# Designed miniproteins, single chains, continued (2): the designs that were tried, part 6

Each design is a single chain, and the fold is of that chain. pLDDT is the mean over its residues in the fold that is shown.

## One batch from the design tools (miniprotein)

Design m4190
Fold by ESMFold2-Fast:
Structure m4190 (fold): chain A 55 residues (1-55)
Amino acid sequence: SLEEELEELLERIRREAPEYTVYAEWMVREAREHNLSDEQKRAVIDFLRQLLEES
């Protein structure tokens, strides 16, 4: 699910790119608490993956 993928990416950022943890946690919280659309959640996922690629 998109929720599982968000949690997996957040865990990876905490481990592999810890400098982005606070921002990534904020984005994941926004996706969960503000009922973002699937399209918006996928955009968050894509952005978090891009942060990991830059690390």
Scores: mean pLDDT 80

Design m4191
Fold by ESMFold2-Fast:
Parts: structure tokens; C-alpha cells; sequence
Structure m4191 (fold): chain A 65 residues (1-65)
């Protein structure tokens, strides 16, 4: 649906902004954002000897509304 496509785009934009914020604090780091399914995006950050993984499931988010 159009609502789902809009929600997916918003989640991707949110993760891109989060990645940019992380890289502004850790400019030697790397950020990878992947769509790992129809409903799920994954952000992997590696830098400063740390690894963070954030997954957002849009389907779960939409079911809560």
C-alpha cells in the first residue's frame, strides 16, 4: 500500500540520519544500511572499536497503529 511504502521510506531516511550522526562523531567509522526483507532495514555501524546493529521492522510498527 501507499502507506506502507511511505513508512518504509521514512524508516530508511531515519536510519540514514542516524548513520550520518554516528559518522559525525566517529569519522573513521563505517555505516552500512541494508533492506534485509520486505519490512526490515538494518544499520550496522563499525568504529572506535565498537559495533552497533539496529534493526527496524516497519510491519511491527504499523501493526501498533
Amino acid sequence: SAERERALALVEQFLKQLGATLLSKYPDGTVTITRIGDNTFRLVFEGDGKTFVVEVDVDVFLESL
Scores: mean pLDDT 80

Design m4192
Fold by ESMFold2-Fast:
Structure m4192 (fold): chain A 78 residues (1-78)
Amino acid sequence: PPVYSDEELREEVEAAKELVEEAEKAKEEGDEVKAAQLATAAAITAIGAEFMAERSEASEEVKKEIEEVKERIKELIK
């Protein structure tokens, strides 16, 4: 499997968080299509971050951030 740096993992987690934030904002604004598209992108990015975390022996802080992002995505896709 590819080797991931801690910095690369953090960047992926931040990308997922940004997509979730934009999806939440779009949903609040009533743009259901944009919210769904952003939530889907966030879910794919979060899965990637989780995969990278498993391969990089990520810190507990990073693992917690990934779980928080996953929970926010779950709320968006209800």
Scores: mean pLDDT 80

Design m4193
Fold by ESMFold2-Fast:
Structure m4193 (fold): chain A 69 residues (1-69)
Amino acid sequence: APPLSPTQARILEAARELLREGKSPAAITTREIAERAGVSQATLYSHFPSKQALLDAVDAAELAAVRAA
């Protein structure tokens, strides 16, 4: 798997927190993710080219965690 940078890990955790708070993937904005991660939207887009790519990465990480449990 490609190496996960500290910034990517922070962005993924921010998205995961919003999902755990009951927000649907469709209702989450890249701005909210960036604000919670403490990064700019430009920085977020430099690591994830779209909201869909970010959500796909979150889903993959959650699936891996569920399989480990």
Scores: mean pLDDT 75

Design m4194
Fold by ESMFold2-Fast:
Structure m4194 (fold): chain A 56 residues (1-56)
Amino acid sequence: MSEEEFLQMLEEEEVPEEERGPLIELWKKDPEEARKALLEYSIERGVELLREAVLG
């Protein structure tokens, strides 16, 4: 996976700019762990958005 592809995934998942830095740094050190962290983030965010939709 290229850095450009990873940045595109951060954009698609709507990761806030302030949280992208740590994920990009993780990707540079360990792309596999970075992808796993992004997947976990996406799942957790999906759950939060669902809760907000039900409560709001």
Scores: mean pLDDT 73

Design m4195
Fold by ESMFold2-Fast:
Structure m4195 (fold): chain A 64 residues (1-64)
Amino acid sequence: SSDELERLVREFIELSREALRALEQGDLKRARELAERALRLGEEIRRRFGVDAELPEELRQVLE
Protein backbone atom coordinates (compact mmCIF):
# COMPACT_ATOMS: atom_id res chain seq x y z
CA SER A 1 0.00 0.00 0.00
CA SER A 2 2.92 2.41 0.66
CA ASP A 3 4.09 1.91 -2.95
CA GLU A 4 0.61 2.82 -4.20
CA LEU A 5 0.48 5.94 -2.00
CA GLU A 6 3.93 6.98 -3.27
CA ARG A 7 2.80 6.52 -6.90
CA LEU A 8 -0.39 8.55 -6.36
CA VAL A 9 1.49 11.37 -4.57
CA ARG A 10 4.06 11.47 -7.40
CA GLU A 11 1.26 11.68 -10.00
CA PHE A 12 -0.47 14.43 -7.98
CA ILE A 13 2.75 16.48 -7.81
CA GLU A 14 3.40 16.00 -11.55
CA LEU A 15 -0.16 17.05 -12.53
CA SER A 16 0.04 20.11 -10.25
CA ARG A 17 3.39 21.16 -11.74
CA GLU A 18 2.09 20.72 -15.30
CA ALA A 19 -1.03 22.74 -14.44
CA LEU A 20 1.10 25.58 -13.01
CA ARG A 21 3.27 25.57 -16.17
CA ALA A 22 0.15 25.75 -18.36
CA LEU A 23 -1.14 28.66 -16.24
CA GLU A 24 2.20 30.50 -16.63
CA GLN A 25 1.96 30.00 -20.42
CA GLY A 26 -1.59 31.41 -20.50
CA ASP A 27 -3.16 28.08 -21.49
CA LEU A 28 -6.15 28.41 -19.18
CA LYS A 29 -8.02 25.42 -20.69
CA ARG A 30 -5.08 23.04 -20.14
CA ALA A 31 -4.43 24.50 -16.67
CA ARG A 32 -8.06 23.83 -15.66
CA GLU A 33 -8.07 20.27 -17.07
CA LEU A 34 -4.83 19.38 -15.24
CA ALA A 35 -5.92 21.15 -12.02
CA GLU A 36 -9.23 19.23 -12.00
CA ARG A 37 -7.35 15.94 -12.42
CA ALA A 38 -4.95 16.87 -9.61
CA LEU A 39 -7.85 17.90 -7.35
CA ARG A 40 -9.64 14.57 -7.86
CA LEU A 41 -6.42 12.63 -7.24
CA GLY A 42 -5.76 14.65 -4.05
CA GLU A 43 -9.28 13.82 -2.84
CA GLU A 44 -8.63 10.12 -3.55
CA ILE A 45 -5.33 10.22 -1.63
CA ARG A 46 -7.05 11.85 1.37
CA ARG A 47 -10.00 9.42 1.27
CA ARG A 48 -7.92 6.24 0.92
CA PHE A 49 -4.81 7.07 2.99
CA GLY A 50 -5.82 9.95 5.28
CA VAL A 51 -3.00 12.23 4.10
CA ASP A 52 -3.47 15.81 2.90
CA ALA A 53 -2.74 16.51 -0.76
CA GLU A 54 -3.84 20.12 -1.26
CA LEU A 55 -3.94 21.87 -4.62
CA PRO A 56 -1.76 25.04 -4.84
CA GLU A 57 -3.75 28.26 -4.27
CA GLU A 58 -3.11 29.47 -7.83
CA LEU A 59 -4.75 26.30 -9.22
CA ARG A 60 -7.70 26.53 -6.80
CA GLN A 61 -8.35 30.05 -8.13
CA VAL A 62 -8.29 28.78 -11.76
CA LEU A 63 -11.10 26.31 -10.88
CA GLU A 64 -13.37 29.11 -9.56
Scores: mean pLDDT 86

Design m4196
Fold by ESMFold2-Fast:
Structure m4196 (fold): chain A 72 residues (1-72)
Amino acid sequence: MEELAEEVARLTREALEAYAAGDVERARELNERALRLAEEAERKYGKEALKAVLEAAGRAALEMRAEVEAAA
């Protein structure tokens, strides 16, 4: 379960980096992959796994957003 949450967080970071670089299509594909893994985590391990995955992805997104705003 933990490995799945880490993978979703990694994909979220890569998607945000692609978006910041102007590669919106790749960012969309990476986000779709992260969403599919989150759905698998919920199906296999239940709501607790989904919560962990969403928290990891959300933290990664907030960290990236703070970096982008600081650079703007």
Scores: mean pLDDT 75

Design m4197
Fold by ESMFold2-Fast:
Structure m4197 (fold): chain A 67 residues (1-67)
Amino acid sequence: MEKEKEELRKKAIELLKKGDYYDSVLGNYQEAAKYYAEAAIYFRKAGDDELSEEAVQKATEAANKAA
């Protein structure tokens, strides 16, 4: 389970970075929201509830900017 959680956390971090790229560099808030939402799911699977909640907040903020 240890190695599996580390891989899930690594994927969550990569998705979070993609979300940040679409949000901050490209201004594509709709895509940023999708990546942040996926990052939140992977953080939750890894047991990182606080990071998952942070990613959910970022997804919500990006979605609001896209509207």
Scores: mean pLDDT 84

Design m4198
Fold by ESMFold2-Fast:
Structure m4198 (fold): chain A 66 residues (1-66)
Amino acid sequence: MKLLVTVKGSEEEAQALLAELKADPRLEVKQLSAHVFEVTVKGDVTYFIGLVLRFIGDPRLEVKIL
């Protein structure tokens, strides 16, 4: 499954999230812009659902399921 994640916060917050996502070996992250990331989740559907719920719950983030 793929997610498009847009960070509505500062560039520093966007870079912090990018570093966090890149540190996870189950995620493949493509940086499309300073604030927009394409995230590919590898493997477990339970992990994918948990990730989507965390992102949707963050008011600084906009998430689209691709």
Scores: mean pLDDT 80

Design m4199
Fold by ESMFold2-Fast:
Structure m4199 (fold): chain A 65 residues (1-65)
Amino acid sequence: MKIEIEGSKEKIEIAIISFKDAEEVGGVKILEETETKLVVEAKDEELAEEIIKGAEESGFKARVI
């Protein structure tokens, strides 16, 4: 499932580092990076829901696309 995450430039820079570490573990892939937006692909709906919840709790706006 594809997830779009939006935030400030500073917050997105931190999120990119975290998601690059998650790619090394597997189950998540970064598809697109911009200064204020990150698109990631999660292997299943359960992981997608966990990513959205964690992002929202961290002050990002996150949605399935």
Scores: mean pLDDT 82

Design m4200
Fold by ESMFold2-Fast:
Structure m4200 (fold): chain A 61 residues (1-61)
Amino acid sequence: GLRERGEEALRRAVEAGRAGDAEAAQKYGTLSVIYLAQAGADDATLAEAARRVAEATREGS
């Protein structure tokens, strides 16, 4: 479902960020937020997903 797609996109965004692929991290991060929001995730969950992607991108820099 949408939640599983959002969680998969989040996983890929974090992996891309840690690998130093900022473009892929941004693309998958955006998809994660879209799918999770459509699945009914609250603002706190969406903020946490964005925080994890940003942190992974910093680690990969």
Scores: mean pLDDT 86

Design m4201
Fold by ESMFold2-Fast:
Structure m4201 (fold): chain A 99 residues (1-99)
Amino acid sequence: MENLEKGKEYIDRLDFKKAIKYFREAIKEDPNNAEAYYELGLVFLRLQRYDEAVAYFKKAIELDPNNEKAKKLYDYILSQRPELKNAKLLTDEELEKIE
């Protein structure tokens, strides 16, 4: 998927705003794209936004239960911050405003 691959390229460049843009487009093209949700979880983890990270890892696991890395990261964050288990995905408009 072109948008998913571009998002990953921008993560490598530490351009998280552009990475988020491309992962948003990947999700718009395929709302069941588990990998796009997982990659957004990684972006939010790097930004130290743990509530969003948990929400995106949870969605990735719901779509792809075989993503063991997403499960480990999800479980680890919740072991430290159990209150985050009900964290919600951002809207597309909220994702656009990330800096």
Scores: mean pLDDT 85

Design m4202
Fold by ESMFold2-Fast:
Structure m4202 (fold): chain A 80 residues (1-80)
Amino acid sequence: ATPLERVSVVLGELFARTTDPEAKEELLRLYQELLDVADANGGVLPPETLRRFAQRLLEIAEKYVPEHVEELRKRLDEAV
């Protein structure tokens, strides 16, 4: 899997674990932004750009699903 695909999988898992509709909306907006940036870069994102999206995803996790943050952090570290 590409780094972009790995980050997208973590985002999807966070979306599935979140019951808060505001968190789900923020995750969908982040995913749309990720896809737009990927499209603008021919599907290949620099590691620094992916790392920034991973950080944003962790901030959402810390706010809405803090019990899953450590697991998601490990997965994002492996993805980026």
Scores: mean pLDDT 78

Design m4203
Fold by ESMFold2-Fast:
Structure m4203 (fold): chain A 76 residues (1-76)
Amino acid sequence: MQGEVDAAFLLMAAWLAEQLVKQGEVEEAVELLRSVMERLNVPEEYIRRMVEAVEAKDVERLRELALEAARELERE
């Protein structure tokens, strides 16, 4: 199902963004996540909240939001 593939891709992008945040590459992490989320038609509220988590360097919040957004994509 396309939703499962999209969910997996979002989770992969969130993991890469986490690695970028740990390296101090916050702006690159934001650009990566925003690009992927926009292509996957992730709801704008999730995009905003995940970008906020990356900017705050809140890796735990980023993981939580990515899982919630992935579940939403799987329902489509």
Scores: mean pLDDT 81

Design m4204
Fold by ESMFold2-Fast:
Structure m4204 (fold): chain A 73 residues (1-73)
Amino acid sequence: SRALENLKKIAMADLGVEEVSDEEAEKVFEEVMRELERAVRLTAEFSAQNSSAEAIREAARAAEERRRREEEE
């Protein structure tokens, strides 16, 4: 499997060894996926904060305020 072969290469490079078992490659995969998930989450948070997120939040608050006024009538 191409995925398993790639995982073995990553595990060998990370551990500094010439051979790894399928089980060791799976453990490295789980760790990499966990780090990737964390990186994606942090990137989304960073984008939300630094991509004019305040302007977006202000627009959302204004829309909510208009909705509340409409419901009062």
Scores: mean pLDDT 66

Design m4205
Fold by ESMFold2-Fast:
Structure m4205 (fold): chain A 64 residues (1-64)
Amino acid sequence: DFERDVIRALGEIYLGIANFLEKQGKYKEAAEAYRKSAELYRQSGDVDFAEEMEKKAEELEKKA
């Protein structure tokens, strides 16, 4: 499904942004990017991956 593949690719882009922000110590912004990634992975049917991203966002929010 082309639509699903595009949504998944967007999720991967936000994951990349989140990883970059986390490495810069920008935990609040990284958490927001992880949550956007999670939403996109849920839309593409990658629920397990979305849950991993949501958990990561919550952990970073506690550090911010």
Scores: mean pLDDT 85

Design m4206
Fold by ESMFold2-Fast:
Structure m4206 (fold): chain A 69 residues (1-69)
Amino acid sequence: MKEEKEQLEEAKKKTIEDLDAIEEKYGKDNPELVKAIEEYKKKIEEAKSFEELKKIAAEAGKEIYELLK
């Protein structure tokens, strides 16, 4: 089924775009945030399913939240 794979790739792209936006706005004075975002972008590209993508996105959100305190 091609549609599920296409939806997964679109979800990955959108998640990476969201991370890029956070990095552009908050990464200037926070090198640990930039490093974390780059590591999560790599994990997102390697995700094989929506479940994996959701798990990675949740971990990224928690780490980004802690780094923005």
Scores: mean pLDDT 80

Design m4207
Fold by ESMFold2-Fast:
Structure m4207 (fold): chain A 69 residues (1-69)
Amino acid sequence: MSKEEFEREVNRALLVMLISTSLPKEKAREVLDAIDAGASPEEIRRMLKEAGVSDEDIEKIVELYEKIR
């Protein structure tokens, strides 16, 4: 595995963990499904905000999502 592939996999694992800990299972699944469908960072940010995630956690999640796109 290349260093770039490893970093992408680590960032994806961190992204999944942050979403899963910041949201109830049902809403976490909806956000993860949107990410897998290639939703824009703006759409992900909107979904997280509607779900009541803190602005700090939203920015961390969106930053990680941008790194794996």
Scores: mean pLDDT 81

Design m4208
Fold by ESMFold2-Fast:
Structure m4208 (fold): chain A 67 residues (1-67)
Amino acid sequence: MELDKKLLQRIAELAEKGDFETAHLAAAVGLSVARNLGDEENAEKYRRILDAKTPEEMAKAAKEAIS
């Protein structure tokens, strides 16, 4: 969905700026919304982003998810 792509782009931007906490929170909200809507594909994308341990890894995961 277009909205998910926009959120994923924002997560990537926040992580690239080193704002790991805000990017992590945005990904957690995205995961919650995707799960409530039964959107397993986007839920898996947000889950992978949340598995990132550094802002750099999180930015990479979000960028891969946008594809």
Scores: mean pLDDT 81

Design m4209
Fold by ESMFold2-Fast:
Structure m4209 (fold): chain A 70 residues (1-70)
Amino acid sequence: MIEATNLAIAGALLGVGAWATLRFTGDVETAIRDAEEGIRLAEEAIRRGSPLGELALETAREALEEARAA
């Protein structure tokens, strides 16, 4: 389960990074791309059975919603 956990961590970090990019730089396109990649990694983590995948998915989805609203 190391690979699944690493995917969840990567997805969550991309979500946080997208949020930070949006809040501090206003680069909506980069924020959307990072959030979408974060969602992809989180969904893969869930498929592989990571207990952190759902939290990572929520984090990345929230970042994507904020980026799309900006």
Scores: mean pLDDT 81

Design m4210
Fold by ESMFold2-Fast:
Structure m4210 (fold): chain A 111 residues (1-111)
Amino acid sequence: AAAGEAGLALGAAGGAAGSGAGGAAGGRAGAEGARAGGGKEGAAGGGAGAGGGAGAALAGTGSDEEAAAAGRAGAEGARAGAEAGASGHEAAGGALRGLGDGLGAGLAGAA
């Protein structure tokens, strides 16, 4: 529960920092997916949403370029979370791993 809520808050905040209102919407979509997925089959959805939030938050503490990249990562996480929550799709686990890898590669490029 606490991890899910932290991901939702971080997603919303990072999204706003990255791309304004559009980013915030992405964070909320991830929150909805995580919440809708909350349950037996929804665990994956929750994970995807939390991952997206973390990525967006990292952008808020970095450069403009990283903000744009993490904003996209947050949107991808939000989409994966919403899709997993609505459909109970296992793809949420794969999307979370893909989000982590993509964000890591983006940050490595900034270093």
Scores: mean pLDDT 43

Design m4211
Fold by ESMFold2-Fast:
Structure m4211 (fold): chain A 55 residues (1-55)
Amino acid sequence: GADAVVEAELARAEAGEPLPSDAELARRLEAATGRRYSPGQAGDLFGAAAARRYG
């Protein structure tokens, strides 16, 4: 689901890969889940994943 996609992107960012923009993350979420996300929704999901992992 969407959480697995943002967790994978967060792990890539930790490994030193460039952070995707919110718009790029939204496109990747759409490709992986078949659902449309706004850039703001994608950024919120990424922030929530980071908070779960590091908060």
Scores: mean pLDDT 81

Design m4212
Fold by ESMFold2-Fast:
Structure m4212 (fold): chain A 58 residues (1-58)
Amino acid sequence: GSSALKEQKEKIEREIELGVRELELATKITIARKEKNEKAVEEYTAELEAVTEELKKL
């Protein structure tokens, strides 16, 4: 039905948003590693793990 299509659209949109966030965080981790900023690496890695867990729940 139309409700199922709406739910699928919302799920896909959320998956795209989380995927973009993963790429953003991976980029920030790479930059932080290059700058030898261990604290930033640790913080962004924790955020990336949270995003990955949210994707698994979709």
Scores: mean pLDDT 84

Design m4213
Fold by ESMFold2-Fast:
Structure m4213 (fold): chain A 90 residues (1-90)
Amino acid sequence: MLAEIAEALRERAEELAARGYDRVAEALRRAAEAAEAGDAEALLEELKRVGEAVAELFAEQGAAAEDVERMLAKSREEAERVAELARELA
């Protein structure tokens, strides 16, 4: 599960970087690294940083941040669920 989450997060990071959302893409790359390492706690921390980067983008760009949020919503929800489950079972 975490390896699949890492792959999804990396794909989203590349897509967002291509669109110029470098700050959000960087946060997603860090989350993907945590997922690959199997570190559920680090993954949850990096996912919070992704949320912070999106919130800052929303304050700066409004409607553009809504598009980013929509693209990330499902991947983030799935990653958070898997990370919380992994932490709960550890």
Scores: mean pLDDT 76

Design m4214
Fold by ESMFold2-Fast:
Structure m4214 (fold): chain A 87 residues (1-87)
Amino acid sequence: SSAEKLLKEMEEEAKKALEEMKKLLEEGKIEEAKKLAEEMLEKLKLAIELLEAGIEKSGLSREPLERLKKLKKEFEEEAKKLIEEAE
């Protein structure tokens, strides 16, 4: 489904963002890492809003939405940990 495709894309983008953040932090680029985290969190927020709108209109499965919300929380926690360990 389009919802499952969006979830997979967000999972891959979040993983790549964490890897890039780690590299930036190892290079002392803390502000660039923070900006990348903020951009990824905004993308996840927009993806969640899109799935919520789709569910409200169609009454379809909430499973991809709940997985995406979990992904956002896990990304936020890991990003915060990486930044705190670098500061």
Scores: mean pLDDT 84

Design m4215
Fold by ESMFold2-Fast:
Formats: structure tokens, sequence, C-alpha cells
Structure m4215 (fold): chain A 55 residues (1-55)
């Protein structure tokens, strides 16, 4: 799955109010994607941290 496809799937999960664990799973996939920039990885890491604190 490309970074673009992962981003679209993540958007779908957010729009559907899916479980935090599923959102975190896709965020982790994006974080580990070879196409992800350092800036994108930093943003993803912060999103994961926020969700984990609220969960």
Amino acid sequence: MSLKELSLKLLELFENKEEDEKIIEYLEKMYNHPEASEKEKEAIKKMIEVIKKES
C-alpha cells in the first residue's frame, strides 16, 4: 500500500469514527513508510501520542 493509499484509509477511519486502536495502527504504518518525510513522521508521532493519552 502506498503512502497516499494509507493517508486515504486513515481519512476514512477518522470520518467513520473508528476505534483509536485502528487509527493508531494506520498512523504507525504511515510512520514506518519509506516515502514519509521527517516532517510527516513528526506529525504522525504527535498524533499517536495524543490518541494514546486520550485512550
Scores: mean pLDDT 77

Design m4216
Fold by ESMFold2-Fast:
Structure m4216 (fold): chain A 87 residues (1-87)
Amino acid sequence: MSEEEFERELHAGLALLITAVVNLSDEVDEKTLRLIRKAYEHALASGDREALEAVLETARNVLSKLPDDHPLKPEVERLIAELEAAL
């Protein structure tokens, strides 16, 4: 394994780990959004479609937990649009 290959695999693994942590939470706050954005950054750096799809599914699950008047809902919707464009 080259250093570049290791870095890509590490990014994919970090994206999947962060998505797993987010999916275990019943609460959605600014920390949840920061974690999803971090997972997205790692998924993009990995070039792994499966990692990007996992982040997208996690963002959609988070959106489903938010009431229509929640202040973070527009930010989650924007993040989903960014993820869909990246796939």
Scores: mean pLDDT 81

Design m4217
Fold by ESMFold2-Fast:
Structure m4217 (fold): chain A 64 residues (1-64)
Amino acid sequence: TRQLLLDAEVERAFITMLEYLEKKYGKLDERSQKILEEHRKRLDALTAQLRAAGQDAAVARIES
């Protein structure tokens, strides 16, 4: 459970950084867009695992 929380926070941090770069520079290149999509998919999988483990409050925090 602790490792899932850390992994989810890491994925959220990458998503936030890439979204910031997209906003600042207007768009990401194709490779960066694919990386962003991969991080989003990993975060979705991790939050599903956290919900299955009863960590709903932690999921809400990560999604905020």
Scores: mean pLDDT 79

Design m4219
Fold by ESMFold2-Fast:
Structure m4219 (fold): chain A 62 residues (1-62)
Amino acid sequence: KDAEIAALRARIAELQKEISKLMEELKNAPDNIELISRLIGEILRLMGEIFELEQKIRELES
């Protein structure tokens, strides 16, 4: 259980790194609505994955 929680936290850290890279791309994006929309969509998708992992951790801790 503790090992499972550690693995989930490690996965969250990986997803946070991916979000950071996408945020950097968003900062450097030209005025291009299509590109901006894609980057935002990808960030939201990764944030959703983090939310699911955090929920699993909560269940394992309960």
Scores: mean pLDDT 82

Design m4220
Fold by ESMFold2-Fast:
Structure m4220 (fold): chain A 68 residues (1-68)
Amino acid sequence: SPLERLEARLRAAGFSDEAIALALELLEAILAGDGERAGELVARMNARLSRPQLVAALTLVAEVLAEL
């Protein structure tokens, strides 16, 4: 599944379980078409992750979406 692919890639990249959970929730919101929830989750990630971690996590989400 796209969630399993994203989790595996984030884990391989050394992300914490908390960061992985936020990125998985973001992917679920995007797949559901919930733009409001997706925006809230990006804001939470921005508050909790460093800028390089945020960019890397969002890039992996985008790559998984492009593979659908």
Scores: mean pLDDT 90

Design m4221
Fold by ESMFold2-Fast:
Structure m4221 (fold): chain A 97 residues (1-97)
Amino acid sequence: DVWDYIAQLEREIQDINVIARLTAFVARRLIAGEPVTKEEIDELLEEILKNKLPAPSKEELEELVAELDRLIADPSTPEERRREARLLRGLLLSLLE
């Protein structure tokens, strides 16, 4: 599934800027309540690599962490989405180091 694919990409991709942009994209989709597919991830990776898209700013990453914290704290958030939010939060925090 898509989370196994993301974990595989993190092991294979050594470019921290690519990982940062991918993680931010997935976080934004989760926050918006939109599904993420392997095809969308593949399309984003091609765009990042071909067009050399810049890494997200520290401010953007911190804003995404704050939004994920709100999702995690909201009792109406489904447990699966909460687990995915916790995973993405950890990944975003690692990028801020």
Scores: mean pLDDT 79

Design m4222
Fold by ESMFold2-Fast:
Structure m4222 (fold): chain A 88 residues (1-88)
Amino acid sequence: MMMTDVQRAVQLSRQGRRLLRQGRGLDASDLYDQAGRLYDRSNLPQASDLLRDISRTVRRLARQGRYDQARRVVQQLIDDRSSQPFSS
């Protein structure tokens, strides 16, 4: 039974994306915040910073009812990490 903080953070992040698609932006933001905290505990500052940024942005946009923009920002931040982890 290996449950790592990283694996739980990935699960929470995926659940957050699902909730965001359902219009549950505040719930999604809470899950992203929890995922970021788990990455922080695992000493993964890049992943932690990304999830904290996602959480903050989703929370603000959800309060404004801008769920389409919130989903776009989440997808963009995740895509940036996958396609271009860093730029010089």
Scores: mean pLDDT 76

Design m4223
Fold by ESMFold2-Fast:
Structure m4223 (fold): chain A 80 residues (1-80)
Amino acid sequence: MSELIKELLSHPEFADYFEEKAKELLKQDPNNPIAYFYLGVAYLLKGEYDKAIEYFRKAIELNPNFDLAKKLLEEVEKLK
């Protein structure tokens, strides 16, 4: 795993923070790729890998140049 995934997984308590932040962003723009990225991180931290994968894919669909989302998607797929 990359250092980013290790750091994120060491702080599962931040899952609710990322989910709340995503909801705030979606209220402003329902097509915000950053919001779906935050949902992916939130579900990753909850251990819900299938949901994390779906949200990272949505972020990439909205922004095909979202390299961080692509990297995390690849790493989460390896955890399943």
Scores: mean pLDDT 82

Design m4224
Fold by ESMFold2-Fast:
Structure m4224 (fold): chain A 75 residues (1-75)
Amino acid sequence: SAAEEAARRAPFEALLIAGKLKDEELVEKATRLLAERDGPVPGAEDVARAREALAQGDEKTAREHLRRALELMEA
């Protein structure tokens, strides 16, 4: 399903967004989660919200959503 595919891609998309935000801490966290997690993960909706905020130039909102997504993936 599209939701399952989004959940599987979420760590990789989080890494891309963290890189665009130039946030070294979020890049490190996303890289670690991408290496450690296999299969679908929680937080895909928050990654999507971060992507939408970044597309609109709202880096603060993008960073907040991305932090939440990565916290859910670590749990």
Scores: mean pLDDT 85

Design m4225
Fold by ESMFold2-Fast:
Structure m4225 (fold): chain A 90 residues (1-90)
Amino acid sequence: SLLERYLRLLEEVFEEEEPRLRERARERGLSDEEVEEVLRMALALGRWLARLLARSGIELSDEELRELLREAFFNGADLGYEAVLVDRRA
């Protein structure tokens, strides 16, 4: 199924990108706990996108989906970083 293929690619791409996302968050001065929250947000956005595309019947090549997932992970991490900074001020 599209869902099974897209979730498999999600897992593969996240495994490839996770060390880079983790290092980027650490370089921004986040604690280990905050880094884990940022990574959870990155994965959550990617998972949401993969499921939405599969549910909508949108057929993408592996290359096209990998690129979209990488963008989703970096955008999700950026949102996670902003959320952490807001939470620290509360």
Scores: mean pLDDT 88

Design m4226
Fold by ESMFold2-Fast:
Structure m4226 (fold): chain A 96 residues (1-96)
Amino acid sequence: AEELLRKGFLALIHGDYEKAIKLFREAAELGEGELKADALYLLGEAYYRAGDYEKALEAYEEAVRLEETPLRLLALGRAAEAAGDLERAAEARARA
């Protein structure tokens, strides 16, 4: 899982969102606990940068469900706002 996260992150910073999405999805499928939460968070980041706000929201929600952190809550709020869910965005930001 860690090697997939590394490769996915390199794809993400280079703007190859399709490759990043694939690698982070694979990492999330193989990972457990914190590694799975990290993979789902990065999957959300990749979807968000690709403009797939609904899929970003789903990935961030799963990441928060596994391991709630202020960073993940803020990302969830950002994706919810971009998807037009202003109530969820406000709730996530208040919890962060």
Scores: mean pLDDT 83

Design m4227
Fold by ESMFold2-Fast:
Structure m4227 (fold): chain A 95 residues (1-95)
Amino acid sequence: ALELAIEAARLALEAGRIAVREAPKEALPLAIAAALNGIGGLFEGEVLKDAKGAAIAALGGGEAAKRAAELAGSKEGIELAEKAIELAKKALELA
């Protein structure tokens, strides 16, 4: 569960970074929120060893990144965000 939550947080951060680069200015706060949630999930997972906290942060970050990537028209960002959401949900089921 913990390793899966950390991977989800890492993917949420990557999707958030892509969204920040590609998003229109109006979507930028959402893209930044996605990246910050990814960072928070990595802290929860890697430092605090909290699989549930990491997975919750990764889920929120992935959902925000997906919305921002959709506004940016970024296929790469959407695919990474969807993978982050999938892994975060799986981590929550196992936690």
Scores: mean pLDDT 80

